# Designed miniproteins, single chains, continued (4): the designs that were tried, part 29

Each design is a single chain, and the fold is of that chain. pLDDT is the mean over its residues in the fold that is shown.

## One batch from the design tools (miniprotein)

Design m12992
Fold by ESMFold2-Fast:
Structure m12992 (fold): chain A 79 residues (1-79)
Amino acid sequence: SALAAFAHAGMQKAKELLEKDSSTGSLASALTTGRVLHMAGQGDDLYQQAQQLVAQATPEQKAAVDAALAEGLAAGAAA
């Protein structure tokens, strides 16, 4: 349930970001998906690739993506 809660909250936030800024939303979506797969034990390749893309993003995009991921993780922890 915690993983499902994180996935739901993270993807909802990524969708909101995608509607406002497609590049920031795409980064948030990739990082959330990679993190979900990492947490599920289904490998780290996508998570590692997403982290590299975020590292190359603008400081503003990185902050928005980090905030979205933190919100998703908090929702998962609360579930």
Scores: mean pLDDT 78

Design m12993
Fold by ESMFold2-Fast:
Structure m12993 (fold): chain A 84 residues (1-84)
Amino acid sequence: SAEREKLLEELKELVREAQRLLAEALRSSDPEIRARVLELGRELEGLLIEFGELVKNNAPVSKLEDVLRRIRALVEEMRRLVEA
């Protein structure tokens, strides 16, 4: 469906942003920022697995939106740490 395609495209953009932020964090001189962003990266991996399983199992759009909201919050936390 068009709505599912939209969510998948948003997920791709969020993953690209997270990869950029992780790369930037790894260049930080602050070991606490590096450690926290790496932890958030591991949490993101878990959410990506969950999203993939929901897609595979034809879960309702509302379930995909729930996981995507959690991914957005996580990427926003990464951004605050890196771009502060």
Scores: mean pLDDT 87

Design m12994
Fold by ESMFold2-Fast:
Structure m12994 (fold): chain A 65 residues (1-65)
Amino acid sequence: NTLERVIKAAKEAKTKEELEERLAEAGVGLSEEEGEKISLAYYKGAEDGDIDKAKEEIIKAAKSV
């Protein structure tokens, strides 16, 4: 399940760079719409420089698709 891989990637990443890399790899097989939702969640959380918020938004988005 691709969405479970996205959730795992968000939980396991410890840095912003690692989060970006793991999401890019885990997101292989997402639809264009699912991928867009995950990307928007990442950018919204990352805007404040808060990686924990970015991780929460990604997990929330992945569970809602």
Scores: mean pLDDT 77

Design m12995
Fold by ESMFold2-Fast:
Structure m12995 (fold): chain A 100 residues (1-100)
Amino acid sequence: SMRDEVIDLAIRALEELKRAIEEAKKLKAEGKEKEAELVFEVAVGLARIVGAVAKLMGFPEVGDLVLDTVDRAEALVKKGDYDGAIAVVEETIERLRALR
């Protein structure tokens, strides 16, 4: 169904956000702070687009979960809590799978 396709797209966007957070953590540990910020900001932007599109397509339950997760992950990364940000993203991926 279209709903399942939108959920699958949201899950993929959050999996990419998770990978970007893991890479940003690694880059920051290597002293590559500008590269870490860029990798994270690009993934945040893409996830926000996916969340907004899900809402526009009539699936606010999916879009709101994605957008809330992105905001929470961004706040945690800003505090240097990369592991907390990864955990929040993983929790939402499992929640989206349950909606499928």
Scores: mean pLDDT 91

Design m12996
Fold by ESMFold2-Fast:
Structure m12996 (fold): chain A 73 residues (1-73)
Amino acid sequence: SEAEKLIEQGEKARAAGDFEKAAEYYSKAAELGEGRIRAQALAYLASALQSLGDYEKAEEKLEEANRILVELG
């Protein structure tokens, strides 16, 4: 899916140390993804945001990811 491709691009950006670009890709992946893929993208986005020092926004994204996973079972 397009969301999975965006996650891959985010992982490449993160590996290169470009956390701002990684966050952008993961954010787009979360917007386009559904269910488990959306939750995964949100968790990766939270990790990138923590690397950028944005702890409040990272916590928000983790809460959203956890809510989705609980709904999935």
Scores: mean pLDDT 88

Design m12997
Fold by ESMFold2-Fast:
Formats: C-alpha cells, sequence, structure tokens
Structure m12997 (fold): chain A 73 residues (1-73)
C-alpha cells in the first residue's frame, strides 16, 4: 500500500503510469540527492519491461525494491 501511495503521488496526470521525469523526482526524493540524467535513464529503462517509455505500478514496485536492495546500478 505504501508503494501504491508513492506511485499515485508522483503520477501527476493520473495516467496510471510514471514518466521518466516523474520517476527521476521520486528517485531524488528517496535518495536525498540529485541523480545524473544517464543514471536515472539507465535505471528507468532497466525496469521499463514493455519499452513504452513509462512505468506501470508493477514495474515501479520492482524498481523501488531493487533501489532499496542494490542501490542505483
Amino acid sequence: SSLEEAFKKYDKDGSGKLSLEEFREMLEDMLGREIPDELAEKFFKSHDKNGDGVLSLEEFVEAVKDLREKGLK
């Protein structure tokens, strides 16, 4: 539920998906620092399983779990 609340917070247009910009803001908020564009894009694309340029709730949950366990890689 907490991850669903975070997803909805950053999904500004209510599309049910996160753009790279919205996801980057979430990453910077969670890590408390600015993130280079290349690193944010790499991490985003590694979790964009459909290649549609946005993250679904399922892809977002996996990304947050990876971030907590392994950091940005």
Scores: mean pLDDT 77

Design m12998
Fold by ESMFold2-Fast:
Structure m12998 (fold): chain A 70 residues (1-70)
Amino acid sequence: SAALAGVTVPGVSVAAATAAARAVKEEDPRVLHARAIELPDGSTAVEVAAESEEAARAAAQRIRDRLLAA
């Protein structure tokens, strides 16, 4: 079964979040799906599906780290 994790980062565009999600998915074969969405308040969230809860949380953290470093 797939596990889900999410990250929400203020001040980030959906385009930037999508690029970060794609990069993390390419780096980790355990990541099945990663998608950026714009929330109603104008913030951006990324949802990650992975083979395990550990993999999903690790991928979400890597996405967060990439977006905060930019």
Scores: mean pLDDT 82

Design m12999
Fold by ESMFold2-Fast:
Structure m12999 (fold): chain A 82 residues (1-82)
Amino acid sequence: SNAEKARELARRAEELVREAVRALNAGNYQEAIELADRGIEAGDQGIKAAKADPSAKEEYLEAGVAAGLAGIVKGIARLLLE
């Protein structure tokens, strides 16, 4: 179902955010950017899947938060890479 897809994508985005933060803390800024980009993509796909299912409100929020956090991590990593 679209709700199941949204849940899987939200979880994937959350995992990618955690990995991106780990890379950022290790000073691996390019890896953090790559992982954050993947997190944004997964979160965006999760949002799209959740929008197709009115019951997936929680998954919509989770995917949106994960995508937003991935964007923040990417921004910080890009700033530090300069």
Scores: mean pLDDT 87

Design m13000
Fold by ESMFold2-Fast:
Structure m13000 (fold): chain A 92 residues (1-92)
Amino acid sequence: ALEAEAEEAIREAARAFAEGDDVRAAEHLERAIALAQRLAEAGRVEAATRLLERARLVQAVAEAGDYELAAALAEGDPAAEERAREVAAAAL
């Protein structure tokens, strides 16, 4: 349940960013991070690490203004994950 709930929170965050609701997006990201931390405490460290990275990339991509990429990344698209890392690197 925790992994699926974290994945859903990341999807809701991406949707909120696309709608211009940064407050709701931040709330969903905070929930996803809290759920991922609980997964790590339960010994599911790989799942927690993947979800934390996805949440951070969704935020970075959405802040760069690419809401379509943020949505695809939130759905777990591997091609979107590669593109999101490029966008995050360019923002540094």
Scores: mean pLDDT 84

Design m13001
Fold by ESMFold2-Fast:
Order: C-alpha cells, then structure tokens, then sequence
Structure m13001 (fold): chain A 75 residues (1-75)
C-alpha cells in the first residue's frame, strides 16, 4: 500500500532528523569539552550557550526517533 509506505518513509525521515539533532548537540558538547581544555573561558561560553533545556529537547527528539524506528520495525 503506497499510503502505508509513505507513512513509513515520513516516520523514518522524522527519526533521522531527531538523530541528527541529537548528534549535533552531542558534537557541540564534545567541542566545548575540548575548548575547555585549551581555553576554559571559550569552553564555558560554548557550554553555557547550550542550555540544559535545548540538550534535553535534542535528546527527546532522538529518543522519539528511535521509538518511531522500533514502531516501524514492528509493522
């Protein structure tokens, strides 16, 4: 069914976007840790710019994406 395939593709795209957003936030945190070792002021500034709420939202998007992938795999 083309409609079911379209729904699966839409869910996979949503999951991929959630993963990419989570990975980008994790990469920013890793960059902050590296900068903190080189220049603590710059590392702190980068880390402070990434609020806990934004980090949590990125993690929630990632987790939701993984749940959607599991749901699609169960279909």
Amino acid sequence: DAAIQAQIQAKLAEAALGKAKGDAMKGSLQAGDLLDKIDPDLGKELYDALSEKKIQEAQQAYDRGQAILAEVQAL
Scores: mean pLDDT 64

Design m13002
Fold by ESMFold2-Fast:
Structure m13002 (fold): chain A 105 residues (1-105)
Amino acid sequence: SSEDKKRQLEISKIKASIIGEIVDIEISVKENTPEGLERLKRAIERLKELFEEAKKLMSKSDFVKLLQQVRDILEDLLAENPDMSPEMKREVEALISWIDSEIQA
C-alpha cells in the first residue's frame, strides 16, 4: 500500500541517521580526547532518540534485529580500541546495557 511505502521510506531515513551516529561514535572513540567524549555523549543521546523513532515504525522482530546489529558494532568497537579512556569505555558499555534492556523489553 501507499502507507507501507511511506513507512519503509521513513525507516530507511532513520537507519541512515543511525549509521551517521555510529560513525560519530567510532570517530569520537578513535580521537580519544575530552572533546571526543562530549561528542560521544551527544551521539549516544541522538542514537537513543532514533531508536525510539524506529521502534514506532518497525515490527518488534525487525527492531530487535536492528538493536542486535548495532550492539555487535559497539562490542567490536570496544575490542578494537582497548586503549580508550575509562570514561569513554563506560559510555559505550552503558549504551550496550541500554540496548540489552530494549531487546528484553
Scores: mean pLDDT 91

Design m13003
Fold by ESMFold2-Fast:
Parts: sequence; C-alpha cells; structure tokens
Structure m13003 (fold): chain A 86 residues (1-86)
Amino acid sequence: SHMEEQLLFNRLIGNGMAGDAEGVKKLAEELAKISGRDEALRAFRTAVDLGIGTAELGVEFGDISPEEGARIIAELKALRDEMEAE
C-alpha cells in the first residue's frame, strides 16, 4: 500500500539520520518486500548518505563526539558495502 511504503520510507530516512545502521538494514529489507529491490536500494542509499552527512556535521558542530561520529560513519559504510555486494 502507498501509505505503508511512505511510512517505511520515512522511518528508513529517520534511522539513517539517527545513525542506526541496524534499523536502516531492517527497514530496507521490509521496503524491498513491498516496493521491490531497486526502490528499496534507492531509499537505502539516500538514508546512508544522509546518515553519514548528519554524523559528519554532528562532529563538526560538537553535537556528537569524534569517536561516536567515526563509529556511526564506519557502521553505515560497512552496511553500504554489504548491501551493494548482494
């Protein structure tokens, strides 16, 4: 359903921006079941890119520690590599 797809997409983007790599993975898998793999991969890439950018800005502005930012970025990049290899 359109509403279910929209809600999953919004949750996926939100988890990416929150630095939740596990949440991004789980919601991308759920979106793939409803919207198909290509749409889920596009949403996933957007969530990862926004998450990395949010973590970088968070470190720059002092909202999160450099250690926490590096952890989030590393986890999201590892997830990207895993999902793109499949």
Scores: mean pLDDT 85

Design m13004
Fold by ESMFold2-Fast:
Structure m13004 (fold): chain A 80 residues (1-80)
Amino acid sequence: SAEQVARFRQQIEASLKAAEEMKKVGKEKAIEFLKEQYRTFRETAEYLEKLSPVDPAAAEMAEAARRAAEEFEEQAKELE
């Protein structure tokens, strides 16, 4: 549903904001958090991609999860 997709996008935004807060705590903690988020969103995307052929909402959420995972991975690399 559109509501489910919107809530998922809000969760991504919250995780990105949390990453910015972790950067204020310290570089090492920020990198650990970013790598955990990368793994979480990558696994979420893989799960949703399996549902995508029969669920358009899953397809949209899978794409958003893939983009989020890539963003977390790149931010982690930039801090290393």
Scores: mean pLDDT 86

Design m13005
Fold by ESMFold2-Fast:
Structure m13005 (fold): chain A 79 residues (1-79)
Amino acid sequence: MKEDFLHHLSVLADQGFAVLPDEEQAQKLKAFLDEKAAQSRRFGALLSRDQEGKPVVEVVPLTDEDWREDVRRLIQELS
């Protein structure tokens, strides 16, 4: 569970979005990002579905500051 969560955070840092295997994992990732986004104010998170119906969590940049470094720091703190 923790390794899968860190993997999805890494994909988010690289791509700006992550496709999750199920709704529960997607909701947990979004809730975590919403909590951290409230602290940094640099990004938001959006939960949607791809064309195949798979849950997608996407980072929404709110400023010109590097939100990827915030996500990478979170990965380091959780590792």
Scores: mean pLDDT 74

Design m13006
Fold by ESMFold2-Fast:
Order: structure tokens, then C-alpha cells, then sequence
Structure m13006 (fold): chain A 77 residues (1-77)
């Protein structure tokens, strides 16, 4: 249980870093890098939700996209 929580936290921190890097790349005009980093963040969050929450791939991706959008709004605030 604790081991899984630690892994989930590490993945969440990585997703936050990827989103922050994507926002910075977008602000610098590197749209290709921003898109790649954003998709990687969504992919990692989706994998975490499937593995630990037991969501379907489609459900996990929808939640991951919503969470990434929320993090983007926080970084831009």
C-alpha cells in the first residue's frame, strides 16, 4: 500500500514537471516540444490511473487530460 502510494506520488510529481516544461516551451515558441511534453504527461497520468485506480484506458485518458489541463491553468496563473 505505502509502496504504491510512493510510486503514485513520484508519477504525479513527474507529470507536474512535464506540464510545467510544456508551458515554458509553449511560452518560448517551441510548439512541437510543448505538444510532445503535454502528450507524455497525459500518457504517464493515464498509465497511473489504469494501474492504481483500475480505470479503462478511455476513462483514464479522459481524467488524465482533465488533470493536465488543471495543472496547465495553475502554472499559467
Amino acid sequence: LEEKRKEMREIAEEVERLVAEAVRAEQAGDHATAAKLREEAIRKATEMLIKYAGLSEEEARQFAEAEVARLEAEVRA
Scores: mean pLDDT 82

Design m13007
Fold by ESMFold2-Fast:
Structure m13007 (fold): chain A 84 residues (1-84)
Amino acid sequence: SELEKAKERAREVAAEDTAAVEAAGEAGRELALEGAERAEELAARSSGRRAEGYRLYAEALRAVAEGDAEAAAEALERLAELRA
């Protein structure tokens, strides 16, 4: 199904982005956190499913910054379910 493919892609993206941020070190973590802050600002200016989507994306970026690929994957999988 499309949702199963989206969840698989979410896990791949979480692993790739977490590895890339870890390889970039402090600069990578800083960029991921800046992205999370921007997503949180967009959530604050939105409502309903759109706001929830931005909150989940911010959660994924914060998890990536912390090196937590599993938490990032969970947030992105929830985002895929929200968009289904």
Scores: mean pLDDT 87

Design m13008
Fold by ESMFold2-Fast:
Structure m13008 (fold): chain A 65 residues (1-65)
Amino acid sequence: MMVAQPYADSMAKMRQLLEDYAAAKEQGLDELIRLAQQYKNSDDPIYSTFGQSQLMILKIEEKKD
């Protein structure tokens, strides 16, 4: 996993995440949090890292008012 990362594949995954996330945004904040939580629970490091990052941002925003 150290050197074998295909940049194109990673970029495609990030784009999928962004599009999926944008669709969830239309459904509301609750769905965004659910999706971020789902990504966080993924065993795929790209998904889990992205999910954790987004979940933290969303929860901070919610808590901060």
Scores: mean pLDDT 71

Design m13009
Fold by ESMFold2-Fast:
Structure m13009 (fold): chain A 67 residues (1-67)
Amino acid sequence: MNLPIEDEERKKEIEDTIRWIADQLRRVGAVLELEWVEEGKITLSPEQLERVRADAAAFEAEQAAKA
């Protein structure tokens, strides 16, 4: 049986890790999708392309700021 304190700590760690991984995958995926669009391997709608470009630009800006 899970204790409230241990259950809360473990659950938060797992949830935070899952959210962090999901965010990283989303950003990396956006960069890859943008490269594939530029290489002509895939075609996105203008709305999807704008979203992917925004996500990729945000990721690159964060990397540049931390360099």
Scores: mean pLDDT 71

Design m13010
Fold by ESMFold2-Fast:
Structure m13010 (fold): chain A 87 residues (1-87)
Amino acid sequence: SLPAPGSELTLSGIVGEDEKAEDVAGRIEGAVAAAAERGLARVTVRLEVSDEEVAKELEELAKEIVERFSGRIEVTVEVKLLEKPPE
């Protein structure tokens, strides 16, 4: 089964070095809540982060947001660390 093409929201952004993970997560949650209220099927959030600690905190907060909206709207959060050493 395919979702309707117009029922998805994609958000992209760069997280500044002075931004807190909690503030970014709050903006994501607000956007997801608004999308769910509008009846959208999916939200994809793509973030580029230069701070490894902020990236780790965002990944954990994103998991909580995904779980909180489970069954209401599909949420995908992709965090890309720009300066992480190769694993």
Scores: mean pLDDT 76

Design m13011
Fold by ESMFold2-Fast:
Structure m13011 (fold): chain A 85 residues (1-85)
Amino acid sequence: VRERIKELAEKLREVYRLSQTDEEEALRLLREAAEEAARLVAEHPEELERLLKETPENSKERRTLLLIKELAREAERMDEMIAEA
């Protein structure tokens, strides 16, 4: 799980870099990152909650974990909107 969190954080940094030169690729990579975040939350919910509890409130690591949870929620919401459209 820690390696997957690290890989996801690196992918998000790449999204930011690409957003300055290639908006279309940045959006594609962001979609992939959101889908990966959703998969991580679905596969390891207990481990992610444990990491959130063990990680200091004002740490960079906690902010990354919270961002992953928000991306997963956003991916789920987007899927629902597409299904209803």
Scores: mean pLDDT 73

Design m13012
Fold by ESMFold2-Fast:
Structure m13012 (fold): chain A 55 residues (1-55)
Amino acid sequence: MKEEKVKEIEKNLEIARDSADELKQRYPELRERVDAALAQFEEVMKKKIEEIKKS
């Protein structure tokens, strides 16, 4: 089902956010780069969720 794939993407996003927070705590100098990478990843995943819902 479409819902199952959406849940997997949402779970991966949650893991990515948690990992990003850990990286920012260890390497504060990389905060801006980590935030930018996470934002790009979230945008791609959000677009993929919309495509799954359309199909």
Scores: mean pLDDT 80

Design m13013
Fold by ESMFold2-Fast:
Structure m13013 (fold): chain A 62 residues (1-62)
Amino acid sequence: TQLGGTSITLSRQAIESAKQGDLDAARNNALGARGMVQRNPADQQGKALYDEAEKVVKQGEE
């Protein structure tokens, strides 16, 4: 869905930002993805990718 696609896009952006060391962008993108997942809890793919993004961002934060 469009909503699921948005959460997936934001989650991927969070992961990429974290890998590049841009933790502010990574956290902001993860927060955006969280909002989308909370509004569409039936989107299992979006939730799974958001969970991975949170893990990556947390591990990248210093």
Scores: mean pLDDT 77

Design m13014
Fold by ESMFold2-Fast:
Structure m13014 (fold): chain A 85 residues (1-85)
Amino acid sequence: LEKIKEELKNNPTLELIFEIMAEVLKKDKVDLEKAKEGYEKFLKNLKEKKPASGEELAGLIAYLALNKDVEAYEEILKKMKEMAK
């Protein structure tokens, strides 16, 4: 998590996307099936060094969920929920 926050601090685009993700999570409308599509797009665009989008953010959520790291996923959700306040 500290590594992710450090990347956000150094990349204004990622910081903005992280804020958008916090709003989406607050509304409890995160669809993991949609996130899988974003995950694939995120990996392709990351390899091609293209700019991140909201769909790519959904892919990040799917990535964390697919790694079966429930604690990390829950901790990120908790911190994002606090940041949204």
Scores: mean pLDDT 53

Design m13015
Fold by ESMFold2-Fast:
Structure m13015 (fold): chain A 95 residues (1-95)
Amino acid sequence: MEELKEEFLKRVQESVEKIDEAKRYILVFGKIDENGNIKIVDYKVFDKDMSPEEIQKFIEELKKKGYTIVGIFAAKSDEELKEMLELVEKLKKEQ
């Protein structure tokens, strides 16, 4: 039951280390339940060409709606993007 959460955290850490190689960013957001557990709601994909201001504006709008940022992933290829999106969808089903 913790294997998907461990894989998610590992992928977040690996994305931080490879951020300069990123072609796209995946912003994962959710809500905190009454027990302090983060429940993933959805994600947003940003192209590398998007400005920091546009990304920040989206984050602020999510926070205004009561969402919490779960993580930001850097994908350097379409294959990595697909793999990360599949992991997020699995985590959404397991909660």
Scores: mean pLDDT 72

Design m13016
Fold by ESMFold2-Fast:
Structure m13016 (fold): chain A 86 residues (1-86)
Amino acid sequence: MLMRVTVEPAAADRATALALPKGTPVTVTFTNAAGEEVTVPGAVLADGRVAFAAPESAGLAVGAPATVTYADGTRLRGTVASVEPA
């Protein structure tokens, strides 16, 4: 099943995320249930969170760490805020 995942940027990095237009493309890197590093496409939301799609088998849970990377190579730390069926 495909899941819709939302990442909350760390408080120090939230202002950077909020300054980007809604829909700004980013990549999201996280560690899956197998311990593998996975990178997927995502987009910035109006509230400064980032949304992406991942398979349920990735084993993402609320509170899991994730890194958001912008096109310029800037990296923001974050944590999973929600995981719900897409």
Scores: mean pLDDT 76

Design m13017
Fold by ESMFold2-Fast:
Structure m13017 (fold): chain A 79 residues (1-79)
Amino acid sequence: SSLEEEAEELMEEYKRAADEALRAALRGDVQGVQAALARMEEIVKRLEELAKKDPRLRPLVEEARRALAGLRSFAEQVL
């Protein structure tokens, strides 16, 4: 479905933002981490809007939320 394809594209953007957040954290780049985490949050919000139209996407949103929370916790401990 078009909603599933849009969700897949958003997850690819999410993975790229997560990779940038991790690389920024390893460099001690606080501003880079904050920017990447903010981008991940915006992508999750877009995924949540898609999940309102197709509830089958809700587990994907929950996984993305858990990953984002874990990365935030990691960043807070190492920065």
Scores: mean pLDDT 86

Design m13018
Fold by ESMFold2-Fast:
Structure m13018 (fold): chain A 75 residues (1-75)
Amino acid sequence: MLEKVVAIAEAITRAGRALTQAEVVRETGISRAAINRLIRAGLLREEDGLLLPSPRTRELFDAVYAAALRTNAEL
C-alpha cells in the first residue's frame, strides 16, 4: 500500500501538479481499483477528479518531494 502512495507522490512531484486517476495509471501502472482502495483507506484524497495527499500522507508526500530533488544514479 505505502509503495503505491510513494509512486503516486513521485508522479505528482514530477508533473508539478495534481494528477487525475487516468494520468496516474499511465505514469505509474497502478490500477484505478488500487487508487480507489487507497482513497477508501484514507491514504489519498480525490477532489474534482484530481488526486491529492490526505492528512495521513501529507508528511510522506513532503518527504517524497524532498527526496525527488536529489539525483542518485544508484537508485
Scores: mean pLDDT 77

Design m13019
Fold by ESMFold2-Fast:
Structure m13019 (fold): chain A 90 residues (1-90)
Amino acid sequence: MTDIDLEAEVALLEIKLAIIKNDYQRKVKKGTLTKEDIENYIKEFEKLLEEAQRLLDRAKAVGASPQVIADIERLIEEIKKMIEELKKDL
């Protein structure tokens, strides 16, 4: 696996994160956000976190560049932050 392949997977996960965040923010702005919606968003972010963690493990195993590893670690931290913020609203 090349750094380019890993960077493409990072970009895909960043797009997935942006889609979930945008949908959440749209519901907040419209005042349509329910407790069930929050629980569902937490589950979606937790699944994305598992995907990002698996990508990090693969990147480390193949000796990916420090930059690629750092990009994945930043993505993991962003997802964790979203989960923590949503859990506070429950």
Scores: mean pLDDT 86

Design m13020
Fold by ESMFold2-Fast:
Structure m13020 (fold): chain A 83 residues (1-83)
Amino acid sequence: SMEEEKKKKAQKLAKEAAKLVEESYRSGPDPEKLAEAEKLAKEAAEMGEYGQKLAGAIVQAAKLLVEGGTIEEAREIVEKAIE
């Protein structure tokens, strides 16, 4: 269905954005990777309520990393939102 297709596309966009956030923080914050992650998160948010939820999770994960959290904790936030 069209709703399942939107959900899968939102998941793919969110997963890619999450990877960029993680990679950014592995070598010190990379503003180019964070900007690309933000763009993908905004595109996911356009996929409806589920996409908006995933975009919110990416923002929460990035905030957690800024506040001194671990990459593993940030990953869990996004993975739980995708489920």
Scores: mean pLDDT 81

Design m13021
Fold by ESMFold2-Fast:
Order: C-alpha cells, then structure tokens, then sequence
Structure m13021 (fold): chain A 63 residues (1-63)
C-alpha cells in the first residue's frame, strides 16, 4: 500500500512539474489515472483502495 502511494506521488509530482498550470481537479484526475494504471498490475486492490491512494497522493502534492 505505502509503496504504491509513493509511486503515485512521484509520477504525479513529475506531471505537475511538466504542467504547473494544472487545476486541483486536474491534479486529482491525474492521480486517479496513475492509481488505476497500477491497479491493473495489482488486481488485489479494490476500487476503494485505489481511490484512497489517489486522494492521498493528490492531497500531499497540493500541500
């Protein structure tokens, strides 16, 4: 779980660095897309867990 959160945070930070004009909504959508792509490699993750990882990553990047 924690390793996946770190991966989403790193990829999200890279996207924000490339596109600094992203809105909070766009950042959340990017985090969710990254988390869902990781879910494909980790079928044991529920949709709820994926959404929670995305939300936490977006919150940390926005702070």
Amino acid sequence: MEELLETVREQLRNRVAQRPDMSDEEIYEAALNIARSLQAAHPELSDEEVEEIARRAAEEVLE
Scores: mean pLDDT 79

Design m13022
Fold by ESMFold2-Fast:
Structure m13022 (fold): chain A 74 residues (1-74)
Amino acid sequence: KVGDTIEFEGYTLERMSQEDCVKEIVELLTKMKGTDPDPKLKKIREAHLRELAKQSECWRAIKNPKGEPIETKD
């Protein structure tokens, strides 16, 4: 459920919402490719990721193994 936490390799992970899940995946893919997809392909990809996010769990790290909060940048 959104807001649930689990431990993974010492990190505390929080279950993300569908919207947050899509945002993180799109940002990660953009960074990894180093090349932005064309606007039409980007829109299609985002739509597919929204559907996948409904069926999957996305998690973000909120605490490191030391128990310190992880700062996320805007």
Scores: mean pLDDT 63

Design m13023
Fold by ESMFold2-Fast:
Structure m13023 (fold): chain A 82 residues (1-82)
Amino acid sequence: TNLKLNEDVPDIDESKLSEDYRELYNKSVKELKKIVPKSEFDKVVKYLKLELYEMQEDGVSIEDARIRIKYFILFYKNIFGE
């Protein structure tokens, strides 16, 4: 598989997230650190921040964001945890 590992993903500033979204981000980063290989970790964290920022901008509730991020984490756990 010739997927480029280092695609330029925008690095969203944590200050652009509300307090609830920053808390969800911090908890999710801790969980991803347990399951994502170190080589992929920075990329996955950038995708996580982008996903949270886009959900916030789209007016997604924090409850719905938690559910969506739970599936985001499960997706990566299935890829890397096998």
Scores: mean pLDDT 78

Design m13024
Fold by ESMFold2-Fast:
Structure m13024 (fold): chain A 79 residues (1-79)
Amino acid sequence: MIDEEIEEMKKKIERGEKVVLITGIPSDAVSLTEIGEARRRAARLKEKAKELGVPDENIYDVRGATKEEIEELKKKLGL
């Protein structure tokens, strides 16, 4: 759930660990409702990440990306 992701992010920041957020991926979303929910979730996570002090350069919005493209991005970011 989104609250668990926010709590984990907060704990990593408190430990001085690198935090990278990847959001905005409707991997299986095909309806306007699903796309809307994915966008709202991404917006909320980005807002909380910024509030907790995660730099903008560590927040990635990907749209229509495949699981393979996401894994590629994680590798490039050292995750």
Scores: mean pLDDT 67

Design m13025
Fold by ESMFold2-Fast:
Structure m13025 (fold): chain A 110 residues (1-110)
Amino acid sequence: SDVDDTIDTLRRLAQDYLRSSPDDLIRSGQNLRRLSSSLGRTSTVRTSQQGIRYARRGDTVRATQLLLTSQAVIRNRLSDSDASRLSRLVSRSPDVDTALRIIERHLRQR
């Protein structure tokens, strides 16, 4: 299914992000921020900026969770309200695997 394909892509991105240097995570976050801005997705611009800030502090796990949230929003063209709800839910996750499960559940419940 489209959701299953998206989740498989996000799991691969999670592994890439967790292995990335802070500079690579910052670059990924800047790209997502730029894409979000061009699409008028104000909440996802903020999520991407927060991911960049965590990457700058060396918090790779939190940076990864936020960047995966931005990826999910952009790839599935979620509304700003759905994106904001998803970001709030992900903010409570203790690890990347929990964040991925939250994202999957949210995408299936559109």
Scores: mean pLDDT 88

Design m13026
Fold by ESMFold2-Fast:
Structure m13026 (fold): chain A 89 residues (1-89)
Amino acid sequence: MLKKIEESLKEWLEEQKISEEEKKIVENLIEALRNNDRKKYEEYYKKLVEKVGEGKARKLVLEAEITVGVEKIVEAVDKTIKRREELKK
């Protein structure tokens, strides 16, 4: 599941016709989201807005937030299933 979500995001970013530098900013922003690093998130978001404009930056950020959110939900589901299986023993 997680690999398909990451692949989907990569394909979507390629369709957005952003530069490799802009793609790297999005990747750094995703990493900041995964680590709950608010300061780095705000720094990378400002850089992205400067490069692509606010409207496009918001779209890129929303897709990144959705991707990280789904990853966290999948991890939570897996932990819940494991806990339930342990309780059956």
Scores: mean pLDDT 77

